# Ledger of designs, part 7: designed miniproteins, single chains, continued (3)

Each design is a single chain, and the fold is of that chain. pLDDT is the mean over its residues in the fold that is shown.

## One batch from the design tools (miniprotein)

Design m8225
Fold by ESMFold2-Fast:
Structure m8225 (fold): chain A 116 residues (1-116)
Amino acid sequence: DEVIQRLLEEIARTPELSEEARELILKGIEYFKQGKYEEARELFEKALELLREELGGGHPIAILVEVLIAETYRKQGKTEEALRQYRLVLGRLVVVLGADHPETLAVERRIAELEA
């Protein structure tokens, strides 16, 4: 999963990230890989709350966690919820990473696939 790989790279480059936030993200990734998408989403949502306080909602780690939250809905076939979350995070991706960034383009493509 390219989103998970990029998230792990960003975590490795962010020493100021709290151990609590790091543990929540890593546990969420583990549940996601096991197909436990509801449990993964709960952990990602808790991590996102901490990330917004520690780093700000515009930080790449926070944005990538939001993408993973959208992915949990998509993996469960919850198309309406997935589309809502992808559209929400797309706005942040364009502003923070740029319109031509691989993550921005991946989310745009996922939205197009789900709308077809």
Scores: mean pLDDT 86

Design m8226
Fold by ESMFold2-Fast:
Structure m8226 (fold): chain A 72 residues (1-72)
Amino acid sequence: MDDRAQRLLDAADGAEDVARQYQAQGDALRAQGIATGSQELLDQGDSLYSAARVAERRARELRERARRLLEE
């Protein structure tokens, strides 16, 4: 197996874990913002959703690089 491909897959798993953490934090802040009427909490939740999306793109990029290495 290509060791470089495995390291990229491990990094992708890490990025997916980070994305899930940001998503969970965003969900919690959004729920609190709705319950309290806090625009600041809603905005913070939206920022975490954006960070989760960035981490998800990173994970996909890393998995694509690993796939291409395995084809060579």
Scores: mean pLDDT 85

Design m8227
Fold by ESMFold2-Fast:
Structure m8227 (fold): chain A 70 residues (1-70)
Amino acid sequence: MEEDRKRFEEIKARLDEVLEKLRAGEITYQQAVDELNKALLEASKLKDPEVRRELYGYIAEAAREINALK
């Protein structure tokens, strides 16, 4: 629903920032992994199954990018 979509955009923006900081060397790989785990936990609390599925897809893409930077 509307609140789930707002949470999706907040989590997406945070993960985008995590990727940018990791590429810039401002954070460690472990810190990036911790943020992925936090995003997964927050995504699991979303009530809308379609928004949750979309967010899990985005988190999976972010995880692949983080792993490629290792």
Scores: mean pLDDT 83

Design m8228
Fold by ESMFold2-Fast:
Structure m8228 (fold): chain A 59 residues (1-59)
Amino acid sequence: MKEAEELLEKGEKAHREGKFDEAISYYGRAYQAAIDAGDTELAQKAVEGLRKVLEEKRA
């Protein structure tokens, strides 16, 4: 679904801008939308984005 893709893109943009809290929120919403749509590949991309943001926030 387009909604999950748009949320993933917003998460990536927020991550590039150093807005980690916003990126986490968008990636989480992208994951839920992807699961609702049955898009396993997009759900995995959202989880990967979340993991990267959390690792950078900890550093």
Scores: mean pLDDT 81

Design m8229
Fold by ESMFold2-Fast:
Structure m8229 (fold): chain A 56 residues (1-56)
Amino acid sequence: SMEELGERMRAVIEKRGLTQREAAEKYGVSEQTVSDFIEGKIVPGELIPLAREALA
């Protein structure tokens, strides 16, 4: 489900020891983009590696 996907994406960021702001800075996207990614609304190219890990 979309809730499960969002939770898994958030868990990947937290597993890497990053806040949403730190993830945004590291991957060169806005903090809003990271928030939308965690909600499962978008998958920007810069965050594809995180999405792959979340779906593994």
Scores: mean pLDDT 78

Design m8230
Fold by ESMFold2-Fast:
Structure m8230 (fold): chain A 62 residues (1-62)
Amino acid sequence: MELEEIKKKIDEIEPYDPLTASMIKRALEGLPLLTPEEREITLQAIKRVADSLVELKKKREE
């Protein structure tokens, strides 16, 4: 999973959705406490949420 790309997407959405951005950042900080399998699942879930929020940002800008 591309952790740096996820962080950049979170930074892009933070100005208009700070609560969700904060929750995702907290989940990323928790990754070292998870098993390797749980980390992979969590990163995939975070990526999906980040992708959805980027699409929402595009819709709001239109």
Scores: mean pLDDT 72

Design m8231
Fold by ESMFold2-Fast:
Structure m8231 (fold): chain A 91 residues (1-91)
Amino acid sequence: GGELTEEGNRAAIEGMRLAAELGGVPFGVGALLRGIGEGLDRALRGAGREEAERELEEARAAIAAAEDAEAGAAAAEEGGAAAAIAGYTDA
């Protein structure tokens, strides 16, 4: 695959679950993106080439998962029926 890594997928799922418990889905996504950005900045400044490439790949997967989750939430608000299919039922 080229879209999601195991770590990125796990981080996104855990972030969304935690955000749901806190009542703020965008908060969890923002926290994840910030942590990943800090990790990448550190890697690019001093880590070896392979370590930097691995962290970049993890960050890409996590960002893609977070963007998909955010797009899904936006689509649910606009789609109505799509929200119901996703298990989100509202009047």
Scores: mean pLDDT 54

Design m8232
Fold by ESMFold2-Fast:
Structure m8232 (fold): chain A 66 residues (1-66)
Amino acid sequence: LSVLELVALHELMKATGLSREEALEVLRLIKEGRFEEALRLLMEKGGLSEDEARRLLAGVQKALDT
């Protein structure tokens, strides 16, 4: 993982309480452009509302583009 990917992973885990494996799966789905699947995982396993999940998803995607 790059430094940016490690930061994104840490923020995902902190915001959601997801396990490392679950947070890595979310990151993989985002990198593949599978945003609806990433959103569902954040909501179902992370306990986020749809608005919270969408904001976090957008933030992670922006971080990875930098």
Scores: mean pLDDT 79

Design m8233
Fold by ESMFold2-Fast:
Structure m8233 (fold): chain A 60 residues (1-60)
Amino acid sequence: SALEARREAELARALERLRELARTWSEEELQEEIAILERAYEETGDPRLRRAIELLREVA
């Protein structure tokens, strides 16, 4: 649907902004954020969190 396509585009833009931000973080800050997101993903199963985790692991 148009709404789903819009949400996917918004997520893609948010992930790109997260990638740029993560490049400014220390290794310690990256690992802490990954741990926080992994805990949230275990509890919610939200696929957006999985994509964020994968992105941060790629930057680390």
Scores: mean pLDDT 84

Design m8234
Fold by ESMFold2-Fast:
Structure m8234 (fold): chain A 68 residues (1-68)
Amino acid sequence: SMKEVAVRLALRALESGLVSPETIYKALVAMGLPEELARKIVEILQKAVESGDPEKGYEEAVRLLKEE
C-alpha cells in the first residue's frame, strides 16, 4: 500500500519533469526498497513516460514490487 503510493508519486514526479530520476531512486531506497528494485522501477516509469503510456509503467512497476 505505502510502497504503491510511493510508485504513483514517483510517476507523477517524472511526468512533471521537476524531479530527476536519480532523486526519485534515492527516495525509494531511503523508504526501504532494495537498490536493484528501486533502479528497475525508476527505469520502467521513465520508459513509460517517454512512450506516452504512464499507466502501463505504473502497472508494471507495481507488479514487480509485489514479486519482491
Scores: mean pLDDT 83

Design m8235
Fold by ESMFold2-Fast:
Structure m8235 (fold): chain A 62 residues (1-62)
Amino acid sequence: MKEELLEKARELIAADPENPDNRAKAAQLIAEIGKLLPTPASVEESEAQALRLNRLLVEVLK
């Protein structure tokens, strides 16, 4: 499920990297991955999840 959202985001960027609508949709898909993460039990878990999502966003939208 999370992997499918990431794959769809990558496909949108690959199809037309300069299309602002595709970039916006890819960013929304990565945000949806964040919503599927379990509630963090600690501040450290929350920070780790946020860093991972930011890393995915940067790599997909390059």
Scores: mean pLDDT 76

Design m8236
Fold by ESMFold2-Fast:
Structure m8236 (fold): chain A 68 residues (1-68)
Amino acid sequence: SAELRELLERALAALRAGDVETALALLKQAMSLATDPEVRRNLEAALEALERGDVAAALSGLHEALQL
């Protein structure tokens, strides 16, 4: 959906700016909108990576989600 894509693009921008708190909030909102199982798994992986402090893995996951 357009709303999901906008949330993911905003989360990516927040991570690039070093704003982890905003990125976490946006990813949690994106999870509430995601219905596709593959998208949900990718967002869950990105959220888990970010919560453990792995910004590089979270960025990779968000880039992959945006390419879908």
Scores: mean pLDDT 81

Design m8237
Fold by ESMFold2-Fast:
Structure m8237 (fold): chain A 62 residues (1-62)
Amino acid sequence: MKAIVRAVADYTPTSPDELAVKKGEKLEVLEIIDGEWVKVKSLSTGEEGIVPRKYLELLETF
């Protein structure tokens, strides 16, 4: 199932595997890693990485 999420706040990466996001940015969920981390792809930049789940809100599923 594909899902589109939106960043609720800016996030700055602390490791190479993490993705920088800006508040209001839309991303596609690629994989749920665990209860705290999600692998996403930015719809604006095309970059992929992991982001803390708490920084994301669900917009739609398809």
Scores: mean pLDDT 81

Design m8238
Fold by ESMFold2-Fast:
Structure m8238 (fold): chain A 60 residues (1-60)
Amino acid sequence: MKEKEEELKKKIDEIVSRLPVLGADAGIQALEHIKKEAEKLGLEDAVRYANQKIEELRAL
């Protein structure tokens, strides 16, 4: 469980690092996809982390 949670958080960080190329809208879509994967696995910390990043991007 924790290993998978760390993998998803790493993917979230990779999406955030690519925002200058992806743009906010594409970044949000990618983060929503990871959030759905985390929700299916019951990884609450990864879901919360993805949601936090989505909210930060929407506030821009």
Scores: mean pLDDT 79

Design m8239
Fold by ESMFold2-Fast:
Structure m8239 (fold): chain A 61 residues (1-61)
Amino acid sequence: MAEELLKKGKEAYKKGDIETAVKYFREASELGNKEAVKYLAAALIDMGRWDEVAALNDKLA
């Protein structure tokens, strides 16, 4: 399930729909997918949301 959300996020990110990609990556990361957390951080950086990246790092630890 989480891997399916990660795949949808990657497709949205590839299309340039960063906002939709963040939604899917966030859902996948909430399900415990560690790889999705990495993609979520990258997408948030692309959006300039450094505060959200810092909060995500706290959950990664």
Scores: mean pLDDT 75

Design m8240
Fold by ESMFold2-Fast:
Formats: C-alpha cells, sequence, structure tokens
Structure m8240 (fold): chain A 70 residues (1-70)
C-alpha cells in the first residue's frame, strides 16, 4: 500500500539522514520528497493525501530532524 511504502521510506531515510553530514541531510530530504511524489503518481494518490504526507515531511525538516529522532 502507498502509506506503508511511505512509512518505510521515512524509517529508512530518517535513519540515514540522522547519520549523515548536514549537507548530505538536505540532499536526502529532497530525495525522500521526490520518492514520495513518485509513489503518489504510481498509486494515483489523491492530492489531499499527498499534501498531508508532504506537510509532515516539511514539519520534520523545519524542526531540524527532531521528529525523525523518535
Amino acid sequence: MFFEEVRKLFDEKGEEIQNSKPEEQEKLFEELKKKIEELAKKYGVPEEDLKLILDILDYIKENAFEVLKE
């Protein structure tokens, strides 16, 4: 399912981002966002659902990865 794959990406990329240098963290966030957008297109995800997921990702980014530390 789309949401299950998105959660897996958050788990995998969150760990990778936390273990990376700040310059690499920015790149990894952009890659994560692009992969989520690709999955949304593949599964025909409603715009509202995609927006919610991207809003969560932006929230994580704005809080300097503190949410990913959970």
Scores: mean pLDDT 71

Design m8241
Fold by ESMFold2-Fast:
Structure m8241 (fold): chain A 55 residues (1-55)
Amino acid sequence: KITVVGSLEGTVADKMKELAKKAGLKDDEYSLKDGGVPPGFGNNEKTLEKFKKLL
């Protein structure tokens, strides 16, 4: 059901970094920890939506 990784994941990760830098977010905020990877792409999108509202 899911097809894409790499390009999409890379782009989203890059955006999260930029937004986190501007908002002063922490790694735990967007699920970017050493050993705990999110169950899927849902976590990233959830965090992104939050940032979109901030701007």
Scores: mean pLDDT 49

Design m8242
Fold by ESMFold2-Fast:
Formats: sequence, structure tokens, C-alpha cells
Structure m8242 (fold): chain A 80 residues (1-80)
Amino acid sequence: MLEELRRELEERVARLEELLAEAEARGAIKDEAFAREIREAAARGRRLVEEGASLLEVEEALFELRLHLNGLQALLETHE
């Protein structure tokens, strides 16, 4: 279970980094602080995967990354 959640966390980090790069490339990011917050969240998630983490820490990181993914997806939708 924990290893499956860590794998999901790694996948969400990769997806978040991909969407952030796409949003920046499309000029959707107007607030550098917003981009920085997302980069920090991705870095925390990656660290938890690499250094190990408790079930609670992984679940909290998964929730945080999901919120950022939803936010980035909404921004990309408004630029269509």
C-alpha cells in the first residue's frame, strides 16, 4: 500500500512539472509567486519519494499536488 502511494506521488509530481512547464510556455502564468508555490510543492513531493515518508505525509502530499493540478488545468482551460 505505502509503496503504491509513493509511486502515485512520483507520477503526480511528474504530471505537475509537465503541466507547469506547459502553462509557462503558453504564457498562462502571470504570477511568479504562483509558479514558485507549485515548484515548491513538486520538490517536497519528490523529496518524500526519495527520502521516505509516513503514510500520512504521502497522503497529504497527494492531496496538495491534486489541488495544484486542478488549478493548473483550470488556467490552461481559460487560455483556449
Scores: mean pLDDT 81

Design m8243
Fold by ESMFold2-Fast:
Structure m8243 (fold): chain A 85 residues (1-85)
Amino acid sequence: SRKEVIEKVNELLEKAYQALDDGNYREAISYFNQMMALIWKNVELSEEKRQELSRLSTNAISATMEKNVDEAKKNLEKIKEIATG
């Protein structure tokens, strides 16, 4: 259901934030990938929103690799907004 998808996205996002705050960047990227896979499988999106989601995902990974936690979190919040409405 949509509620179950939203709950799981929120759980993965919380885990990603904790990993980022703890400096566990590889673990954070693993949670990003799990969250993105869930969204791609369960959320119907326009082509424009799919392109935006791909851009935000790439930016979140890039920011994490650069250890820019604030920028990574900003991109993840925008992904959540697209996925949950």
Scores: mean pLDDT 86

Design m8244
Fold by ESMFold2-Fast:
Structure m8244 (fold): chain A 80 residues (1-80)
Amino acid sequence: SEKEKKRKELYDEFRKKVSEIMEEAEKKGLSPEGLKELKKLVEKFLDYVEENYDSLSIEELKELFEKFLKELKEKAKELA
């Protein structure tokens, strides 16, 4: 299905961007405990998305991912 392909692409891009944020935060001196806290936030967010998977439009999913990535970056700065 076209929706399933677009969702997969959004998830793949999201995971790549999360990895980039985590790697950048670690290089900037974020502690292992701080990295663990960020990982917990990612896990909770993905659980929320999975619970609402069938009810979320592609546009809503994209906006949720973009908003979360921005919040994750801010949290990484707060913890550093």
Scores: mean pLDDT 83

Design m8245
Fold by ESMFold2-Fast:
Structure m8245 (fold): chain A 84 residues (1-84)
Amino acid sequence: SEIEELLNTIANDSPDKEKAAKELVELIKEGRKEEIVEALLKLPKEKARKVVRNLLSIDDDELRDEFLLFLLENKEKILPLLEE
């Protein structure tokens, strides 16, 4: 899956992380956010946590704000991934 490849790039803290994050924002704007949530939930818990952490650590304020909003809108599904 294209989404799974983007999430893997972000989880690995790759130099392409910001580019992958921008592509995820475009998918959110296209109304495909549920597919992103489903892909995130299918990841191993540790990897999903790395994705969330790395997205919140992006230096691009607009990009980070888009992900903060996405995470807040989907908190009931995503928050359990952040619990120990």
Scores: mean pLDDT 80

Design m8246
Fold by ESMFold2-Fast:
Structure m8246 (fold): chain A 95 residues (1-95)
Amino acid sequence: MPSKEELEAETYLALATMLVAVAKNIIDRKEKEGKKLSKEEFEDIERLVTQAIELANKAVELAKGTKYEDQIKKDADSIIKEANEVLERAKKLME
């Protein structure tokens, strides 16, 4: 059976993935409309990305010393990479 720590870590990764997806959706919509991001939209994306990175890091901390530490760390690293790419896309849409 999955441990409590495994279920909590997986939940944080799922939440982080959802937050990145929401931020990507805002950017994709603006790009399709040929519009730049407002200050408020950029601040929303920055908050979503920051929270996603924090949740991914929290998942790694929960998985430390467990059998699934390496898998959770790999998944978290992937989410953090995508979150940073989303933030860079958002910065370009403000220029």
Scores: mean pLDDT 86

Design m8247
Fold by ESMFold2-Fast:
Structure m8247 (fold): chain A 86 residues (1-86)
Amino acid sequence: SEFEELVKRAQEVLKQGNTPETEEELKKIAEEIKELIKEKGSEELKEDVEEIEKYSEENPKEADLLLIYLGAVEAVKEEYKKKLEE
C-alpha cells in the first residue's frame, strides 16, 4: 500500500526527534498523503482533507500529523479489506 509506505516513512522521521529537518520531512509526507487521498480516496476522505487544510492555516504542524494519521487509518482499512477477501 502506498499509504503504508508513507506512514512507515513518517514513523521513522518521528523517531529522529523534533527538529526543523524532521518537521520539513513530515510536511512533505503529509502533502504526499493528501495528494494520494485526492487521487484515490473516497469523497468522505477528501472532505476530511479539506477540513484539515482549513485547520492548517492556524495549526500547520498538527495538520501535518492529522494527515499522516488519516493515511495510517487508510493503510489499516486496506489491510482489513484484504483479510476479509481471504
Scores: mean pLDDT 81

Design m8248
Fold by ESMFold2-Fast:
Structure m8248 (fold): chain A 70 residues (1-70)
Amino acid sequence: SEEELLNEIKEILKEGGASDEEIDAVLAALRAGDGDRADRILLKLYLEGKISEEQARRLGEILKKLGLQR
């Protein structure tokens, strides 16, 4: 389900040390169908070292399942 996929994203970001504000911003962008905004936030988190390369790959798979990754 969409909610299960969004919860998995939340867990990944929380484990990486993303703030509640950063997590809420990503989830809000995803719920709005704004894949470009979500991608920008996730790229920033990756460059800050809050998302590993493996986590980035998993996030890409989740975004594809949500129909937001091209």
Scores: mean pLDDT 82

Design m8249
Fold by ESMFold2-Fast:
Structure m8249 (fold): chain A 66 residues (1-66)
Amino acid sequence: MSDEEIAEKISKETGVSKRAALLAVKLVKEHPDWSDEELAKRLVEETGVSFLKALQAVSLARKLLE
């Protein structure tokens, strides 16, 4: 599955924008050893989405990339 397809699924499931979802995918790939909480904090800083939505987005991205 492409990063674009994963991002579309994350956007639909979590309600974040497609750009925020795509960034979540990139963050998981670039930092596979970071916790979902640390990745979510980074996503909040870069996109302004709520922490709860960021956490859901990065958690789902990690699951879909495995």
Scores: mean pLDDT 83

Design m8250
Fold by ESMFold2-Fast:
Formats: sequence, C-alpha cells, structure tokens
Structure m8250 (fold): chain A 87 residues (1-87)
Amino acid sequence: MTKEEALERVKKAAQEAVDAAPESDRYAMTQLAKATIKEVGEALEKSFEEAVKVVRNAADGARQMGNTKAAEILEEEAKRLEEEYKK
C-alpha cells in the first residue's frame, strides 16, 4: 500500500464515521475527521505504525463523544492499515 492509498482509505473511513453519527454530532465528527486526516498525512511521513495510532486515537475520540458506530468504523480501518504494513 502506498502512502496516498492509505490516506485515501482513511478519508473514506472518516467520511463513513461522520455519516454514521447522529445529526447533532455531525459537526463535531466532521472536525474530528478533518484533524485525523491531517494527522494521518503527517504520521505517514514517519511510519504506517504512527498512522495506525492516529486512527485508533480518532476512534477513541468518537467513542468519548458517544459515537460508538463511528468509533467501530475507525477501529476497523486501523486494523486494515496495520495488516497491510505487516506484509
């Protein structure tokens, strides 16, 4: 997986997480998604392991806001990224 492919997958997962959130939380989830995408881009310059940590931290943030489904979507993408870099 390239850095560009990893970032694009995170963007898709972040959008799915926003879409899974209740309307009342969509603004907060959109801000979390934007921050996560930026931080993943920066982390990918260091390693895939750092990018996985950023996505997992975003999942924890979504869970703390009560958005369990959004957190599950982000955790699943973190697992997919981890599996790809272990190849």
Scores: mean pLDDT 84

Design m8251
Fold by ESMFold2-Fast:
Structure m8251 (fold): chain A 61 residues (1-61)
Amino acid sequence: SAEEREAIKREIAREHSKKVDEVLKKYAEDPSMSQEELEEELGKVSQETQRRYQERLRELE
């Protein structure tokens, strides 16, 4: 249903924000981490978010 899809979107958005914050904290605390490595980790988070969202949508079918 539309309500279930909206609930999933909100859940996934919250998970995404938490994961982004974790990566940014790691970058702030690790002086050896480069900007390129930061961008790679943020890219991985985005890919995982997309995958997770699609997985959750399949559960509604």
Scores: mean pLDDT 84

Design m8252
Fold by ESMFold2-Fast:
Structure m8252 (fold): chain A 83 residues (1-83)
Amino acid sequence: SKEEEIKKLEEEIKEMEERIKEAEKEIEELKKEIEELEKDESREGVIRYVGAQLRLIGLEFEIELLKKKIEELKEKIKKLKEE
Protein backbone atom coordinates (compact mmCIF):
# COMPACT_ATOMS: atom_id res chain seq x y z
CA SER A 1 0.00 0.00 0.00
CA LYS A 2 0.93 3.67 -0.37
CA GLU A 3 0.95 4.09 3.43
CA GLU A 4 3.41 1.16 3.79
CA GLU A 5 5.72 2.69 1.11
CA ILE A 6 5.67 6.10 2.89
CA LYS A 7 6.41 4.41 6.26
CA LYS A 8 9.37 2.51 4.74
CA LEU A 9 10.79 5.73 3.23
CA GLU A 10 10.33 7.59 6.57
CA GLU A 11 12.20 4.75 8.37
CA GLU A 12 15.02 4.97 5.76
CA ILE A 13 15.27 8.76 6.33
CA LYS A 14 15.43 8.18 10.12
CA GLU A 15 18.28 5.65 9.68
CA MET A 16 20.18 8.12 7.44
CA GLU A 17 19.67 10.96 9.97
CA GLU A 18 21.05 8.72 12.75
CA ARG A 19 24.08 7.84 10.54
CA ILE A 20 24.71 11.59 9.99
CA LYS A 21 24.70 12.12 13.79
CA GLU A 22 27.17 9.23 14.26
CA ALA A 23 29.41 10.58 11.46
CA GLU A 24 29.31 14.13 12.96
CA LYS A 25 30.37 12.70 16.35
CA GLU A 26 33.24 10.76 14.69
CA ILE A 27 34.31 14.00 12.89
CA GLU A 28 34.52 15.86 16.23
CA GLU A 29 36.62 13.01 17.72
CA LEU A 30 38.87 12.96 14.61
CA LYS A 31 39.37 16.76 14.79
CA LYS A 32 40.62 16.37 18.39
CA GLU A 33 42.92 13.48 17.37
CA ILE A 34 44.28 15.53 14.41
CA GLU A 35 45.04 18.49 16.74
CA GLU A 36 47.04 16.18 19.06
CA LEU A 37 48.81 14.46 16.12
CA GLU A 38 49.99 17.84 14.69
CA LYS A 39 52.46 17.95 17.65
CA ASP A 40 53.79 14.41 16.97
CA GLU A 41 56.84 14.58 14.66
CA SER A 42 57.35 10.76 14.70
CA ARG A 43 56.83 8.56 11.61
CA GLU A 44 53.92 6.83 13.38
CA GLY A 45 52.36 10.24 14.21
CA VAL A 46 52.61 11.44 10.59
CA ILE A 47 51.01 8.21 9.27
CA ARG A 48 48.16 8.49 11.82
CA TYR A 49 47.69 12.20 10.99
CA VAL A 50 47.32 11.48 7.24
CA GLY A 51 44.95 8.57 7.98
CA ALA A 52 42.79 10.74 10.26
CA GLN A 53 42.66 13.54 7.65
CA LEU A 54 41.56 11.07 4.94
CA ARG A 55 38.89 9.60 7.26
CA LEU A 56 37.65 13.14 8.07
CA ILE A 57 37.30 13.96 4.33
CA GLY A 58 35.49 10.64 3.74
CA LEU A 59 33.01 11.30 6.59
CA GLU A 60 32.28 14.86 5.37
CA PHE A 61 31.59 13.45 1.87
CA GLU A 62 29.35 10.69 3.35
CA ILE A 63 27.30 13.31 5.27
CA GLU A 64 26.78 15.39 2.08
CA LEU A 65 25.66 12.27 0.13
CA LEU A 66 23.27 11.25 2.94
CA LYS A 67 21.79 14.80 3.07
CA LYS A 68 21.13 14.67 -0.71
CA LYS A 69 19.51 11.21 -0.40
CA ILE A 70 17.29 12.44 2.47
CA GLU A 71 16.13 15.38 0.28
CA GLU A 72 15.34 12.97 -2.61
CA LEU A 73 13.38 10.63 -0.28
CA LYS A 74 11.45 13.60 1.23
CA GLU A 75 10.47 14.72 -2.30
CA LYS A 76 9.34 11.13 -3.09
CA ILE A 77 7.19 11.06 0.09
CA LYS A 78 5.67 14.45 -0.84
CA LYS A 79 4.75 13.17 -4.34
CA LEU A 80 3.21 9.98 -2.86
CA LYS A 81 1.10 12.06 -0.41
CA GLU A 82 -0.06 14.39 -3.26
CA GLU A 83 -1.24 11.42 -5.41
Scores: mean pLDDT 86

Design m8253
Fold by ESMFold2-Fast:
Structure m8253 (fold): chain A 69 residues (1-69)
Amino acid sequence: MLRELVLRAVGEAIRAIGALLDGDLEEARESIEELKEIARELEELGYTEEAEEAFKLAEKLEEKLKEAE
């Protein structure tokens, strides 16, 4: 469970970064929202540190998205 969620979170973060670099703001937004959902799942399962890191990453990506909009 944890490894699968972490791999999904990393995948969504990479997708968001790629979308931001390509100027695909809609794809970036969708990937950031998926990352936040994965972070919530991690928190519900008690993986607090991993959830906090995922939320922090999502917040940084969201700041970059707002700068690009």
Scores: mean pLDDT 83

Design m8254
Fold by ESMFold2-Fast:
Structure m8254 (fold): chain A 67 residues (1-67)
Amino acid sequence: DELLEEAKKLVESLPESYFEALLFGSSLVPREELEKRKKELEKKLKEGKATLHDAVELLLTKYVLEN
């Protein structure tokens, strides 16, 4: 998916300090809310309604849930 490839390039360009801050900030959010948001974003992407912003948010949410 070209949208996911573009989002991946953007995420890979972010500094390591951004991911450290993201993991810290996400520790203050219930895991259930992150899982729900991931499902909403995956549904939008599957329906062809996702923006580049939605694709980036999906990749970052997956990163948080996997780490």
Scores: mean pLDDT 81

Design m8255
Fold by ESMFold2-Fast:
Structure m8255 (fold): chain A 81 residues (1-81)
Amino acid sequence: GEAALRELEERMKAMSPEQQAEVLARARAQQPKTLLEAAIAIIEAATEVLAATLSPEEAARLRELARAAIALLRAEAARQS
């Protein structure tokens, strides 16, 4: 779980300023109301922006990592409530 989140964070850190701006714009367009919703929106937006630059096989792997990271964030939120 944690490994998927770390891999996604490293890929996001490697993004260009233009890609980062697109991710933030897409996440804001979803109008998240909580920090959890904002984090999920950013992960989903980053995944699709990065996937557009990858092969179909790498894009599928990235989407799988994003699903694992989102599942971890939701599980942590449920544990704390």
Scores: mean pLDDT 82

Design m8256
Fold by ESMFold2-Fast:
Structure m8256 (fold): chain A 109 residues (1-109)
Amino acid sequence: SHLEELKARAEEEIEAYAERLGVDAVAVIVEDTPEGRALVEALRERARADRVPLFEFRARHTPELESIEEALRELVERMKAELDRLAAAGYRTPPGSAVLLVGELVLEE
């Protein structure tokens, strides 16, 4: 779907930004659905097992495409700000692990 393509592009932009900063990171953007919530729980478990930080961000949107694009832009900028903070602090993940950045798109009626 168009939304899945937009989410994938946002995730790629965040991960490319992290790579330029020298931070190992994985970005996942989900919708507030049962499937999205299940994925977030799995990522929380993975973060605990790997002993890496997981940062969660939420952005609200209407059904309108422009609103979805604005919510994704907000998530990208907030995730980049967190990556900047980690890089400035000299944070390093354990070898073979990555910081987890999770963005949730919440539909408003």
Scores: mean pLDDT 87

Design m8257
Fold by ESMFold2-Fast:
Structure m8257 (fold): chain A 55 residues (1-55)
Amino acid sequence: SDAERRAELVAEAERLLEEKKDEFSERQLEGIKKALELGKTDLTVAEVTLHELKL
C-alpha cells in the first residue's frame, strides 16, 4: 500500500540521515527532519527527500 511504501521510504531516509548527520549543519538537519515528517503522509515528499539524501 502507499502507506507502507511511505513508511519504508521515510525509514530508509532516516537511516541515511543518521549516517550523514555530520555532513549537515543544524539548520539543514532541522529542514530535512521536517521534510521526513511531511513524507510520512506525502509519498512525493518521501521519495524526493530520500533521493536527495542519496546524492
Scores: mean pLDDT 82

Design m8259
Fold by ESMFold2-Fast:
Structure m8259 (fold): chain A 60 residues (1-60)
Amino acid sequence: MTPAEALELLNTKLSDEEKELVQKIAEEKGLDGEAVKKALLEAGFSEELAEAAGVHVGSL
């Protein structure tokens, strides 16, 4: 999954509230994509969305 594909998936599938949660987790984890992915999986997000968030954050 490319960073552009990850961003498109997140923008299409996540609500505004879920996007804010991803942003908070990304800030808390210091933009570590792998840590963000794990945190979202623990929060009950699907593997696809958690991977997309990790790829997006890891590309920053």
Scores: mean pLDDT 79

Design m8260
Fold by ESMFold2-Fast:
Structure m8260 (fold): chain A 77 residues (1-77)
Amino acid sequence: MAEERKKEAEENLKKGRESYKKGDFDTAIEYFKKAVEAAKDDPALRARALNMLAQVYEDKGKTEEAEKYRAEALAVA
């Protein structure tokens, strides 16, 4: 179960990064949110997903949301 969740988190993190690289920030946010959910049992992987989510929000100009997700990443790592 945990192994399947970790693979799901890593796959969503990869898809989020691919969407982010092509400038599809909304799709990247959805994939990174799925990665956070899947990584609930893996603090390091969850922190990575939260940091990527913060980066996308910052690039969208949503600084307050970006700060929130960075704080969450620090709390779980």
Scores: mean pLDDT 83

Design m8261
Fold by ESMFold2-Fast:
Structure m8261 (fold): chain A 86 residues (1-86)
Amino acid sequence: MEELAERAREAILAGDTEAAYEAGYRLGAEAVRRVAAGRPADEVNAEVTRLLRPVVEEARAAGKEEELEALWRGLREGAAAALAEV
């Protein structure tokens, strides 16, 4: 998950909305897969929140709100897609 959060950060700071969406999608899908594999949902959600908090703070400071929205859209859609396959 840390690698995906770092990819999201790099994409957002570069202004790459497509890469931000893809990183979010993969992160959301990975979170659901970890829960399906027996990890507590609260722990997985807390880890995602912890990893993305500095990304969100840096994105807002840099005025990258559109890229941050792409990340959130990716995260929601990736999680939903993985949930449909569990």
Scores: mean pLDDT 85

Design m8262
Fold by ESMFold2-Fast:
Structure m8262 (fold): chain A 65 residues (1-65)
Amino acid sequence: SETLKQIQALVEEINKLQAEIEALRKELAATTDPEEKASIQQRIAALEEERKRLVDEVTRLVASL
């Protein structure tokens, strides 16, 4: 049951990161300033890496069930 609670919490974090990434992608599409574009792209890349780490952790926990 503790593992299922951990998986649920991680899925909620993944959903939050996905929403943030989508918001930044929309911001990127509306941005014309090169410096702001670079900043947004770096933020998206960091969030995508964090999302991947959480997805890998969910996979590991599911395998332990």
Scores: mean pLDDT 89

